# Ledger of designs, part 79: designed miniproteins, single chains, continued (4)

Each design is a single chain, and the fold is of that chain. pLDDT is the mean over its residues in the fold that is shown.

## One batch from the design tools (miniprotein)

Design m14739
Fold by ESMFold2-Fast:
Structure m14739 (fold): chain A 70 residues (1-70)
Amino acid sequence: SEEEKKRIEGLKKAIEDAKSNIDFYKQKLEEVEKSDLPEEVKKQIIDYYKTMIDNEKKALERLEKELKEL
């Protein structure tokens, strides 16, 4: 159906967006780890980006499951 096609296209886009976000946060994480920031400041920013990566990975797993169940 038209609605199923739109749902599949929407899920595929959301999956690609989540993957892109993970790559973006991984790049930011690497930049922070290589920076000259104080260690405690680095830890706070690293923890933030790791949390964002974990959130995006959970979203990705949910979206991939939804796509498989269509």
Scores: mean pLDDT 89

Design m14740
Fold by ESMFold2-Fast:
Structure m14740 (fold): chain A 65 residues (1-65)
Amino acid sequence: PLVDPVDGFVSDENVALNEEPEGFLFTEEDRNTRPVELDSGVRFSLPEWLLNRPTMKSRVKRFLE
């Protein structure tokens, strides 16, 4: 089974990020992710521990821009 790049790069990637939030080994409390809304209006969930990092805060800000 082959997958085309258009098959889900734009939509599937956003859905994959939301469906597969980093934290498979996390507990229910660690799975407290926060929805992040992109400038394009796309929302996806990221692990709160990742967003809470001071280093990641600056990176997320630049990434969302």
Scores: mean pLDDT 48

Design m14741
Fold by ESMFold2-Fast:
Structure m14741 (fold): chain A 89 residues (1-89)
Amino acid sequence: SLLEEAKKALEEGNYKEAEELLKQASKETGPDVTLGIMDLVILASEKGELDLAKLGMQYFMQNNDYKLPGETMARMVGAILRAVAEELE
């Protein structure tokens, strides 16, 4: 899938390729796309590629196909906020 290819590109340091693949994937809708974009946001953040993480988050928010249970969304947001809080202490 485009999102798996984007994730691989990001892991390999091909940030421009990851960005282009993310842009292509953002035109699709569905839970799989939403989850894949979220994975890319997390991975880009871990790599220090904050511009790519921001772009992914914008697409995540715009896609708005949150067929994920609210509990799952709350857990993902909670995990991210906890990781950020731990790094800021």
Scores: mean pLDDT 68

Design m14742
Fold by ESMFold2-Fast:
Structure m14742 (fold): chain A 51 residues (1-51)
Amino acid sequence: GVGEAFGEAREMFKNGKSLTPEDLEELARKYGISVEDAAGAARRALNSVMG
């Protein structure tokens, strides 16, 4: 779900990785959420690591 997508995005940002549109589509598919929800989770994840 959205929480799992947030956790994975957060680890990617903590490791200095950037998320591409393809990464957001993959997160959405992997966790059964919309691309919009995956983008929202990634934004919150970035804010949580402040990087």
Scores: mean pLDDT 82

Design m14743
Fold by ESMFold2-Fast:
Structure m14743 (fold): chain A 55 residues (1-55)
Amino acid sequence: SQTDQLQAQIDALSLQLQALLDQYRKAAPSDRPSIQQQIDSVVSQLQGLVDQLAS
């Protein structure tokens, strides 16, 4: 179903976000802005999928 597909995408992006947050903590200060942009992108995607699931 569409709901199952959305949940699978949310789960995958949640794992990616966890990995990016770990990378951010371990990164040199000069590398953090690029990782933050990736985090912001994943968070935006998650918000959109959660909004679709709640609709």
Scores: mean pLDDT 88

Design m14744
Fold by ESMFold2-Fast:
Structure m14744 (fold): chain A 51 residues (1-51)
Amino acid sequence: SDGLIRAVELLNSGRHSVRTAADAAGLSPRAFTRTFRRWYGVSPREWRARQ
């Protein structure tokens, strides 16, 4: 979805929090972390740290 694409862009920038990315996806931080891990195999925090 557009919100998930935007969330990934925010994480890739390294300038935005996981909460901001979750908000862009229309999800709570908990729901975002669960959904992101299911789709990408790592947590949003791990993904952000690797960028």
Scores: mean pLDDT 79

Design m14745
Fold by ESMFold2-Fast:
Structure m14745 (fold): chain A 85 residues (1-85)
Amino acid sequence: ASQEERDELAERLRELSRRAASSPLPGSSAIARLAEAASRAVRQGDLEQAALQARSASDLARASGDDGLAEELREVSEELRRLAE
């Protein structure tokens, strides 16, 4: 993956983390922490770890009823997994 692609994915994860943190839904703080951890992992070049953390955040968002956030986190997780291979 290019540096530009990693920077874009890390920034998207950070925005999703902020969006989760501002949500009143149960589990929002856990989702925000996982998305922020995924963003950090991307910046460190650990794309496999980032994909797993983004996937976990997506699963929690879906369980909380935030299908929009869950889908965006799933898309980022799948892109990270693809780039890690």
Scores: mean pLDDT 86

Design m14746
Fold by ESMFold2-Fast:
Structure m14746 (fold): chain A 87 residues (1-87)
Amino acid sequence: LSPEQKEVLEELKKLLKEASKLLLEAQRGFDLNEPRERIEELLRRGEEVLKEMEKLIKEYNVKDPTILKKIEDFRKELKRLRERLEE
């Protein structure tokens, strides 16, 4: 891997950690019956993190299958929580 690709992979790992935290906080928001606005804010932040990760993957042609799978899993979880909020 080039130095630039290593740096991008480290950035993606940081974004994935942030993503996991946002998902956990949103799930807790549902479990605690927190206001819709609070949960929507958390999901919006998660969607921004997803967009940033997808941009980095496209710009730097990231092909790490582990990272790509984690991002796909994050996308699916965000979609489930968003659909739950809209019910």
Scores: mean pLDDT 85

Design m14747
Fold by ESMFold2-Fast:
Structure m14747 (fold): chain A 60 residues (1-60)
Amino acid sequence: GAANAEAAARGARALALALGLDEESAQVYGKTGREAALAGQSAADGAFVGAAAGLRHAGR
């Protein structure tokens, strides 16, 4: 649901910042985490998968 999507977005953003990315890049990963949670992931799984998917989708 929306609460899980927002939790996933915040978690993905926090993970990106912990990896040394700037705030704007972290927000992009947060958006990816939100989309992962909306696709059926839990908040925690969405946060992790979103951050990883964001990196792969960017061709990194």
Scores: mean pLDDT 67

Design m14748
Fold by ESMFold2-Fast:
Formats: C-alpha cells, sequence, structure tokens
Structure m14748 (fold): chain A 91 residues (1-91)
C-alpha cells in the first residue's frame, strides 16, 4: 500500500488537479486507518511531499486567480494539517 502510493506521488506532476486531489485524499484515508506509528509517519511524509509537488505544479502551470485552484490548495493544506494531528495522537 505505502509503496503503491509512493509510486503515484512520483507521477503527481503529470496528473490533473482533480487526480492530484484524489491522490491526496487517498493518502489521508490511509493515514486515518493506520495504527502503526512508523507507517503513519511514512504516509505523512508522503502526504507532505504530495502537497509540495501540488504547490509547485500550481505555481508553474495554473492560474493562481482561478477560485478552483485556490480551493484545491486550501483543501490540500487542511488535509495535511489534520493528518499531522492524527499521527501525533498515535505517538
Amino acid sequence: MVEELEEKVKKLMEMSLDEQMELINEIELAIEKEKDVEKAKRLLELLKKALELLKEKIEKEEDMNDVLVQFHLIEAESIVFLAERKVKRLE
């Protein structure tokens, strides 16, 4: 599962914004279901990497004045924030 998500994140820059948000949600759901602290930390690092790649793609390829682009960025940042809280609670 983690290895499959890692391979998907490597291709994130080739994905549409909708596909990138689906991947971010998939990683978030994996973290929510994870009970192993080390695996949850690995998934959280992957989620943070996905967010950084999303920001990079938005800056290079997207119109930052597009409300949908802004919505996706806010949603992705919120998902990462909540996932960090979840992982800290497992420690």
Scores: mean pLDDT 79

Design m14749
Fold by ESMFold2-Fast:
Order: sequence, then structure tokens, then C-alpha cells
Structure m14749 (fold): chain A 86 residues (1-86)
Amino acid sequence: GLSLDGVVFEEVSPFDPDLVRRFLERYTERLKKAERDVEELGLDKEKVQEQVDNDMIEELKRESGISDEEAQRLLEGFREVAELLP
């Protein structure tokens, strides 16, 4: 299974490990875009981060059919991984 900083993405259904990897990559890309938008457009960093997180939760729920709690748990794992990738 995928285990990153204590987070296991393959331990429970309905998690698809390939889908989880794609969302993690998408989250990392959105964070990089958010940083550029903050720098180039002078946007509020806190609001941009909240928007990225909310969009990821909604997209996870929509594409994988998981619960709000499961989507939030996956997002916490993505945040932990993102802290390791500057």
C-alpha cells in the first residue's frame, strides 16, 4: 500500500490507489498555481489555500463517491506530503 508520513491510502475501500495518486499530483500542481497567483495577482494566501482545499474535497467526493470524512482524511494526507515537497 501507499504509506506517506503515517498515512495509508490503500487500507480501505472505496479508495482507488491510482485515483489517490492522481489527486495528490493535482493537489501539488494546484498549490504551485496558487503560489503563482498570490505572487502575480496579489491574492489573499489564506483564502486561496482554503479555495484549493475546498475544491479538492468537492472533486474527491464527486469523482470517487467517498464521504466528506474520507475526503477530508485524504486531504490531510495530501497536506502532509505537500509539506515534504517544497
Scores: mean pLDDT 70

Design m14750
Fold by ESMFold2-Fast:
Structure m14750 (fold): chain A 84 residues (1-84)
Amino acid sequence: SKLRKMIDELVKKIEESTDSGRRQVLSNELIGLVRELVQEEPSDRQYALERLKKALDIAKTGTSAADIQTARLLESLIRKLEKL
């Protein structure tokens, strides 16, 4: 899947990023692609959850306002997907 490859590339970029503002931008893109993936391929929900949780773990290592906001947004989407 093209969406899966794009999601994996975004997670890798988030892992490699030392800038909290860039992590926030990349995480917002990740959230958008995950929503698209789950809408098109509902069976990929578990795959999406695993990638969101990886991004969340990275956001939680940061102390900036951008990292805190990013963690909150990721946690919100994870919670919604787990309740489906």
Scores: mean pLDDT 88

Design m14751
Fold by ESMFold2-Fast:
Structure m14751 (fold): chain A 77 residues (1-77)
Amino acid sequence: ATDEGKAEGLAGALIAAAQASEKARHYVLTAKNLIDAAKGVASLGTKEQLDAAIKEANSLSPEAQERALTLAKEGAK
């Protein structure tokens, strides 16, 4: 998978969470960076989900992280 594919996958997961939960939507829309968005959404789940989300966000390049956050915020509106 490319950084683009990973960014789109993570953005899709954040959008799905935002559509399922107003709290998750708030975390996505107010996030300053992708890691903040992932932490906010994952805080509504288990510690294992939080750790996995942080690891996935950190696996992306800085450019892919910005793209994933932009896509997630647009989809969460």
Scores: mean pLDDT 79

Design m14752
Fold by ESMFold2-Fast:
Structure m14752 (fold): chain A 80 residues (1-80)
Amino acid sequence: MSDLERLAEFEARLAAIAPTWTPEQQALVREIVAEARRMIEEEGASMVEVLQHILERLTRLAPDDPAFVLKVGRLAIEAL
């Protein structure tokens, strides 16, 4: 599976649970995924670097929502 195919699988898994999130959480996830895609396409980043970036961004942007952070982070670890 290519790095972009792994990211697409992550996006598909996120889309399945997105209806349970607030509009703000959905916007945050879209931003993080867009950043991950740019890292892969423009910077040639490894999947480890992409995963680290996603986890760091989730922790910094949603520090008061550990359930959301854990759910999105788990899906990232499983897909990437």
Scores: mean pLDDT 82

Design m14753
Fold by ESMFold2-Fast:
Structure m14753 (fold): chain A 89 residues (1-89)
Amino acid sequence: TMEKSKKLLEDIKDLAERAKEYAEQAKKSTLEEARRLAGLAHVYLQSARDKLLQLGNLGASPELLKEARDYYDEAAKYAAEAWHYVQKK
C-alpha cells in the first residue's frame, strides 16, 4: 500500500541517517569507542537494507525506490569508511 511504502521510506531514511551519524562519530572517537560506533553504523545499515527489500517487494514506484536506495547507498559509504578506519588502527 502507499501508506506502507511511505512508512518504509521514512524508516529507511531514519536508519540511514543514524548509520551515517554513528559512522562519523566513529572516525572522531577513541579506538574502543570507534569500534563500537562503527558496529552500530553497520547494524542500522542492515536494518535499512531489510526495509529497502520490503519496499521493493511492495512494488513501490521507481521514484520511491530510487530515493530510498540513494539514502542507503550514502549511508553504506559512510559505514564502510568507518569500518576501514577502525580496522587500520
Scores: mean pLDDT 85

Design m14754
Fold by ESMFold2-Fast:
Structure m14754 (fold): chain A 83 residues (1-83)
Amino acid sequence: GSEEKLKEAIELKNRGNELFDLRRYDEAVSSYQEALEIYEALEADPELVAKTLLGLAGALNNLGRHEEALEALKKYKEIKESL
């Protein structure tokens, strides 16, 4: 159900953070993106989305994917301005 999917998304976000700390940035990006897809489908808490977008932006920046990192950061700022 939705609660089980939300838990899966939180675990994917946490896995993204772990992979980021291990400097496995490509895998971190994938985990964050999967978490964001589930959050969007569930209309999850904007704070969870915002935290995941920050992690995604950081990982993308470390990969030199600066344009994609800026898009993630823009979404983060829009969410924070709406809270």
Scores: mean pLDDT 90

Design m14755
Fold by ESMFold2-Fast:
Structure m14755 (fold): chain A 103 residues (1-103)
Amino acid sequence: SQEELRQQAIDRLAEALGISREAAEEILRLLEEAQGPLTFERAADGEMMVYFEGTRSYMSLSSLIGLLKGAVEGRISLAQAARYLGMSRSAVSRIVSLIRRES
């Protein structure tokens, strides 16, 4: 179900980013505010895919985690992360600040 997949995505985000489940859920909410509703799917290789209905685009959960880690670590600029995620720089800045505060 979508709820089960959403909870699995929250668990994986929390583990990978070293943050609470509540912080991971907040990240998904901020993505939904920017991109529209999120739908979760399991790909044939077992990878979790995130579909953004507003932009009609897919991103793997691994790619999302990689972009957020890169932004937190300063390997990816806020402008680059915003472009890749289809978000404003201020929205990405809020996510990065949340991760840095929790980790």
Scores: mean pLDDT 85

Design m14756
Fold by ESMFold2-Fast:
Structure m14756 (fold): chain A 88 residues (1-88)
Amino acid sequence: MKIAVLVSKEYEEEVRKAAEKLGWKDVEVVGGDMTKIPEDVDAWIALGVIKIEEFRGIKDVVVAVIDASEEAKELGRKLAEATEEVLK
C-alpha cells in the first residue's frame, strides 16, 4: 500500500525516519502543501506538529493526525506517535 504523508516541510525527515522505524516501505512524504495528494498513492495521512514551550526552556512536541483517508486512519495514529518520539 502506497501512503502519502502531508506534513510541514521542516518535519519531512523526521516523518521519514518514523515511517522507516515502523517498517513502512511505500511512503511518500509531501511537504507543506496540505492540499496536494500524489496521484499514485492508495491512502494519505495529514499530520500536524505543535511545539509546546514552557517558561524555563522546556520544550515538548505533540504530533496529531489532522485528517486521513479511511484506510490509513489507524496507521496515521501510529505514524504520529512514532514521529513524536523522533522529535523528542
Scores: mean pLDDT 73

Design m14757
Fold by ESMFold2-Fast:
Parts: C-alpha cells; structure tokens; sequence
Structure m14757 (fold): chain A 64 residues (1-64)
C-alpha cells in the first residue's frame, strides 16, 4: 500500500540516522518488520506509526 511504502521510507531514514553502523542486511530485516507492522495495522494509522517507532528504537539499540 502507499501508506506502507511511505512509512517504510521514513523508517529507513530514521534507521540510517539512529544506527548508521548497521549492515544493509540488518537494516533490511528491520524494514521488513516495519512493513509487516504497518500492514497489520492498516486500519489504524496512528497505532501503526507508534508500533513502527517503537520497533525502530528497539532494533537500533540492538545493532548499535
């Protein structure tokens, strides 16, 4: 969906800022999880965004 694509693009930008040392494979795995979360919560964009932000924060800490 257009929403999922937009939020994944924003997540990629955030992840590059928060975990610049992470490998491309690690970043791609995280972004795949972001896409899943957004698609699972497509009926509640606010919840999708909140879940995405929490996932990015946690995963960035793991790979930093």
Amino acid sequence: SALAESLVAEARRALEALAPAASEEEKQRILDEVRRIVEEHADDPGLALARMAELIRRKAEEVA
Scores: mean pLDDT 78

Design m14758
Fold by ESMFold2-Fast:
Structure m14758 (fold): chain A 87 residues (1-87)
Amino acid sequence: SMEQQAASLLALADTLLADPAVTAEQLEMAFGHLISLARELRAQGTPEAQALADRLVAAAREMLARLGHKLSPEARARLERLIAEAE
């Protein structure tokens, strides 16, 4: 289910936030999945899906704020735009 996928991605975000050795590749993969699922949930249009999408977007923003320094400036700019589009 999308709810189970969201729970797994939120747990992944928490794991990456706690990992001092996290790589740019791992971050790009996690951001891609978080943003993609948030957009799919927004498209469903239910209050429950919207609340779950809000949580995924918040997790992506937290990851970008804390770990964005591990990304190229171009990747950070792209992800900031994609996250804003998923709000």
Scores: mean pLDDT 89

Design m14759
Fold by ESMFold2-Fast:
Structure m14759 (fold): chain A 64 residues (1-64)
Amino acid sequence: SPAERVRREIETLEENKARMKAHYDEQIAKASPEEAAQIQSQRDDHLARVDARLAELRRRLEEL
């Protein structure tokens, strides 16, 4: 069903978000304090975009 497809897309994106967070955390742990600040900014921007996409998918699911 359309609802099942949207739920699967949300699940996949949540899994990708978790992997992305782990990757950024690993990079931050290896970075200098100055580099860590830049990576944290990039992480926050990327997470904001992913969260916006998740919100869109959840709205679509509510309409189905």
Scores: mean pLDDT 88

Design m14760
Fold by ESMFold2-Fast:
Structure m14760 (fold): chain A 56 residues (1-56)
Amino acid sequence: GADEMMRKARGQPGGVKISVALDAYKKDGREAALEAARKYMDDTTVEIFERLLEEE
């Protein structure tokens, strides 16, 4: 389920940072999420996260 997937994501390299960016998305929207991602993630992870938000 989704909870199991989120728990496994937190165990992956960058998973904690992705969780922080997702939290910002839920609270303050896309712009805040991208700002958080750029602060805490490398460029490749930011690109993946940005594409994921675009497909939502």
Scores: mean pLDDT 65

Design m14761
Fold by ESMFold2-Fast:
Structure m14761 (fold): chain A 95 residues (1-95)
Amino acid sequence: MEEERRRKEKELEEKAKELEKRAKALGDQIKALSDQLFTGSSSQQPALKAQINAQMDEAQRLSDEASSLSPKGIIAGASAGVAVIYGASTIVSVE
């Protein structure tokens, strides 16, 4: 049974997709808050702006992390997978 190597790479891709999905959902929430800011009272605008900025930062961080996992995580996972494939039954282990 040699499927764990392939599943490990797929898990990294799935995690990147999940983070992108969450970033998109936060983007939709930011839009809703922005609409409230436009129609809201002047006394609520500073609090709404702070909330929008916080969610925007969160969405950008999740998107950056997903992008990092997609190129970097997959590359790192692929490198480890290639090493295991080429090493056949033995993996790189240090005492």
Scores: mean pLDDT 58

Design m14762
Fold by ESMFold2-Fast:
Structure m14762 (fold): chain A 94 residues (1-94)
Amino acid sequence: SDEASEALTEANVALEKGDVQKAIEYAKKALTSKDPGIQAGAYLVLARAYLKEGKVDEAIESAERAKQLADQSNNPVMKEEAEKLIEEARKLKE
């Protein structure tokens, strides 16, 4: 939906500005979409936001969801970004 797509844009803007709480809020709003590409984008924002908060396990879960949804939407770029986030987050647990 237009609202969910706009929420994803706002989530990315908030994340770039370092407003982690707003990024999480808008990403969760974007997850109301039935579009797997929008959902993948929202989970990528959540993964990055959770990493900034030190919530490593939640970041891994979000990135794994983003990877699955990116694969379903045939988006190799988002899938590769999700895989990189999973690797980065896993290294923080070691």
Scores: mean pLDDT 89

Design m14763
Fold by ESMFold2-Fast:
Structure m14763 (fold): chain A 71 residues (1-71)
Amino acid sequence: SVKVLSKEVLYESSTGEEGVVKTTIEIDGKRMTLITTVKRDPEDPRKLVVTRELRDENGNVVSKETEVVEA
């Protein structure tokens, strides 16, 4: 099971289009941290690059995922 414990906005651009959000989640009783970064795609400014980095309770990176989405 996955449970969201808290969300913290670490950064947000003045337009709200770019940002960094820290989410503390519990996965099967284990506390983990998800860092989500949203920025404009340098190859196409009509698109956003969303990066999700999952860290365990000791701060070790468990997974990183990058997705390009239409803005």
Scores: mean pLDDT 81

Design m14764
Fold by ESMFold2-Fast:
Structure m14764 (fold): chain A 91 residues (1-91)
Amino acid sequence: SDEEISRKIREMTERVKELDELVKKGDKEAQVELVRLYIEYARLLAEMGADEIALRLARRAVELAEKYNVPEEVLREARELVRELEERLAE
């Protein structure tokens, strides 16, 4: 439902804000956690049928992974999710 999707986006926004200060200070664990958070919520929204929103979050995860030079496996996971969602939306 649109309400449940909106609720998940609000939950994500609050968790992002909690990490914001640590991410800005260069805390590597917080930067990796931020990227993983975007991947987690992209998957959750895709399960709810919000594939277009999920793709936007997955693309943001790739952008953040590249910006913060996160471990290669995390960047790869984000890129694979983008490809999966792009393929699903092309059907």
Scores: mean pLDDT 87

Design m14765
Fold by ESMFold2-Fast:
Structure m14765 (fold): chain A 72 residues (1-72)
Amino acid sequence: MTPEERRRRALLFIAEKGIENTSPRELAEYAGISQATASRILREAREDPSLLLEVEVEEGIKLLEEAVKKVT
């Protein structure tokens, strides 16, 4: 996976589990990144929660696009 894909995966995991329920170790294991990188991403998400909203919106758009393709 590219670094961008790993970062998106990490942010989506945080969004689904919640920042307070996500440990750097667990995030690192899930996203395939180092604990140092996981800690950095968690800090970034705490400082700018809009990052979590962005990945949730992107996931919702993908689901809507697939639903539209099935109907039309």
Scores: mean pLDDT 76

Design m14766
Fold by ESMFold2-Fast:
Structure m14766 (fold): chain A 93 residues (1-93)
Amino acid sequence: SLKDELLQALREFAEKNSGEAANRVFKLLDSLDLTPEQKKKLREIFMEILTLKGRYFAELKRTTDPEKIAELKARYKKEVDELIQKVEEILNS
């Protein structure tokens, strides 16, 4: 479904530092029949993912310990997964 494609595009956006991934998210949002309230909430979550992504990559640049890198990666994945779950809830509201 388009909803499942959006959820996957958000994961790819979080994992990849590319404008292509961001463009795919917005294209899918435009393709979904969403209320103004859903669009606003989804935009807010997108900005939260963008903020988390910036913090994650900044900290990753300062971290040389492989064990700490693995911990950062696991924490970031958990935080992103929680935000994507909120997106799924909004899409099903």
Scores: mean pLDDT 83

Design m14767
Fold by ESMFold2-Fast:
Structure m14767 (fold): chain A 72 residues (1-72)
Amino acid sequence: SLERLRELAAAVPEVASLADAPAELHALLARAADAAMAGDWAAAEAALLELAERFPEHAVAALNLYEAILAL
């Protein structure tokens, strides 16, 4: 639910550090999460690698948020 996502966003410090991140980072993170939920681990890995290459300063925060999303 959106309320659950907002609660996790407030509890995960990485969300605050990603608040001002470019829309492209959020799109790559969403693509990785969607692929992983569908069982397409190759597509999830490709999206995470592109995110790490384009936004190395946010890579750790994005990976932690990705893992938190999968725990939903």
Scores: mean pLDDT 70

Design m14768
Fold by ESMFold2-Fast:
Structure m14768 (fold): chain A 124 residues (1-124)
Amino acid sequence: SSAEQEELIDRLRAVAGLIGTLLELIKESTDEEKKRELEEELARARAEFGELVTRLAASPDRRAAFDALFALATHPDPEISQLAIDAALASPDPRMREAGRILAEGLAAGDLAGARARLDALLA
């Protein structure tokens, strides 16, 4: 349903935000034990993010899935952008991996409009 899709997208954004926070805390940490605990939490958050992207890929609403992935990949935080691309590329769904490749190429070229058009072509 649209409500389930929206909840999935909201959870993806929340987990992406948590990953960004954990990466910043790890970078600033001088305590090796605390750093290890944060790295373990980061590993769990990355695993959840990948699982949520897999669920997004399994959605019958491929338009909403690609729109959500595009929004995450074009997020102004480069860590969130890279996590979205990496999760898509690691997906067991070949369509999601192709979407990840398109977004990675578009971001590297600075051509978000071209990336959007290529994603739309996958839905045709």
Scores: mean pLDDT 82

Design m14769
Fold by ESMFold2-Fast:
Structure m14769 (fold): chain A 65 residues (1-65)
Amino acid sequence: SEAVKRALEGAKRLAERDPRFKEIYDLFKEALENPEKASELLQKGVDILTDYRRAEAARRAAEAA
């Protein structure tokens, strides 16, 4: 799906800055091939990405203020 594909791209970019996301990227890739078996890993990855975006938004808001 588009949402999963977007999450994978996001994880790929984040992995360049934070090695932790390299593992998330790998899990997303595996989940894409077997979502019925790895749906929990995919969901966890999406959660992590969302949490990171929220932290970044808060940081940028503080910098802008």
Scores: mean pLDDT 70

Design m14770
Fold by ESMFold2-Fast:
Structure m14770 (fold): chain A 90 residues (1-90)
Amino acid sequence: MKKLVILTDISGVEEGKKIAEENKDKYDVVIFVVHPELWPSILRLLPEGTHVIAIYSKPNPEAEKLAKELKLNYEHILTDGKAEVVFEVE
């Protein structure tokens, strides 16, 4: 099962939604988590080869290092930290 995990704060929600929509046919499951801080514990629950996209205004070197140790396909997208227009999500 191919999993995509998108982790973002409020400033990256719109970009994360776009990425999820663009990848919905390429992955069996897309998990979208909105939280002000990147939770390293979530990375430990993921199988090797899981694609993780972190969308935050600040780099997270510790999360990147942990992702490499867990053999995850980790990508970090830096935002400008500004909150974009957010729609209600189910």
Scores: mean pLDDT 72

Design m14771
Fold by ESMFold2-Fast:
Structure m14771 (fold): chain A 83 residues (1-83)
Amino acid sequence: MENEREAVEAFLRDIAELKELLEKMKETLPKEEFLEFLDGLLAELERLRPLVEAIKDPELREKALKALEDLKAWIEEKKAEVE
């Protein structure tokens, strides 16, 4: 349980850092490269979903799953902004 809690807390920190990085990348990468990167990231998040769903603690699982879904929605919104 402690290992799952630590992993989920690290995952939430990584999500926050990734969002900040993506905002910076939006300004520095060409539009086509940024969109391709976002598509790849969305595919990786779908691969990560079964691992999140396998978390044994139901409260930690729900928290991580919500964070994953929120991140996916945020990325899709950023993709739409860039076109």
Scores: mean pLDDT 81

Design m14772
Fold by ESMFold2-Fast:
Structure m14772 (fold): chain A 96 residues (1-96)
Amino acid sequence: VTEEQEKEFDLGAYILGAAVLLVSAKRSGKFTKEDAERAIELLKKAYELAVELGDRQSLRDIAGLAEEMAKIAEQNGLTEYAKKFRDLAEEARRAA
């Protein structure tokens, strides 16, 4: 396995981890500060790898996930995290 292939795998794993958190939040109606912190950590790691790899499709996927997470964070009163998710979505869109 090449270093690039390992990074592609890690990128996919971080995106999937964030998507699972989003699905869980939508199903339960609950999104805690801890969930938001984990989601932003995963999406930031995914963003860094996607930029490094020039993966424009993953950057678009990250932007979409971050935008959805901003909405659910806002619905749960996590206004500072909603802003962080929106800022990340904008960065990812600009890099795509």
Scores: mean pLDDT 87

Design m14773
Fold by ESMFold2-Fast:
Structure m14773 (fold): chain A 74 residues (1-74)
Amino acid sequence: SLQDQIGEIMQKLLEELKKLVEEKASREELEKVIDQGLKELGALLDEAGVPEEVKEKFLKGAREELLRLLEEML
Protein backbone atom coordinates (compact mmCIF):
# COMPACT_ATOMS: atom_id res chain seq x y z
CA SER A 1 0.00 0.00 0.00
CA LEU A 2 1.01 3.66 -0.33
CA GLN A 3 1.10 3.96 3.48
CA ASP A 4 3.48 0.96 3.71
CA GLN A 5 5.76 2.44 1.02
CA ILE A 6 5.83 5.83 2.80
CA GLY A 7 6.63 4.03 6.08
CA GLU A 8 9.51 2.10 4.45
CA ILE A 9 11.08 5.28 3.01
CA MET A 10 10.69 7.13 6.33
CA GLN A 11 12.20 4.22 8.31
CA LYS A 12 15.24 4.01 6.00
CA LEU A 13 15.65 7.81 6.14
CA LEU A 14 15.54 7.84 9.97
CA GLU A 15 18.05 4.95 10.13
CA GLU A 16 20.42 6.86 7.80
CA LEU A 17 20.04 10.07 9.85
CA LYS A 18 20.77 8.20 13.12
CA LYS A 19 23.92 6.66 11.59
CA LEU A 20 25.12 10.06 10.34
CA VAL A 21 24.48 11.67 13.75
CA GLU A 22 26.56 8.89 15.38
CA GLU A 23 29.32 9.60 12.81
CA LYS A 24 29.12 13.34 13.73
CA ALA A 25 28.06 14.45 10.25
CA SER A 26 27.53 18.19 9.68
CA ARG A 27 24.06 19.77 9.79
CA GLU A 28 24.46 20.47 6.06
CA GLU A 29 25.02 16.75 5.36
CA LEU A 30 21.99 15.81 7.50
CA GLU A 31 19.78 18.35 5.68
CA LYS A 32 20.93 16.97 2.29
CA VAL A 33 19.83 13.48 3.39
CA ILE A 34 16.45 14.89 4.46
CA ASP A 35 16.07 16.70 1.11
CA GLN A 36 16.89 13.49 -0.80
CA GLY A 37 14.37 11.50 1.27
CA LEU A 38 11.69 14.11 0.62
CA LYS A 39 12.40 13.88 -3.14
CA GLU A 40 11.82 10.10 -2.94
CA LEU A 41 8.57 10.66 -1.02
CA GLY A 42 7.47 13.28 -3.58
CA ALA A 43 8.15 10.87 -6.47
CA LEU A 44 6.13 8.15 -4.69
CA LEU A 45 3.21 10.54 -4.13
CA ASP A 46 3.35 11.63 -7.81
CA GLU A 47 3.29 7.96 -8.93
CA ALA A 48 0.29 7.36 -6.61
CA GLY A 49 -1.59 10.29 -8.21
CA VAL A 50 -1.71 12.47 -5.09
CA PRO A 51 -2.80 16.06 -6.00
CA GLU A 52 0.01 18.65 -6.03
CA GLU A 53 -1.52 20.76 -3.21
CA VAL A 54 -1.86 17.70 -0.92
CA LYS A 55 1.68 16.57 -1.83
CA GLU A 56 3.17 20.01 -1.02
CA LYS A 57 1.43 20.13 2.39
CA PHE A 58 2.55 16.56 3.20
CA LEU A 59 6.19 17.23 2.23
CA LYS A 60 6.29 20.49 4.23
CA GLY A 61 4.93 18.69 7.29
CA ALA A 62 7.36 15.79 6.80
CA ARG A 63 10.32 18.18 6.50
CA GLU A 64 9.30 20.06 9.67
CA GLU A 65 8.87 16.79 11.62
CA LEU A 66 12.23 15.40 10.38
CA LEU A 67 14.03 18.63 11.38
CA ARG A 68 12.34 18.48 14.81
CA LEU A 69 13.49 14.86 15.29
CA LEU A 70 16.99 15.81 14.12
CA GLU A 71 17.22 18.61 16.74
CA GLU A 72 16.18 16.08 19.43
CA MET A 73 18.99 13.71 18.29
CA LEU A 74 21.66 16.44 18.48
Scores: mean pLDDT 84

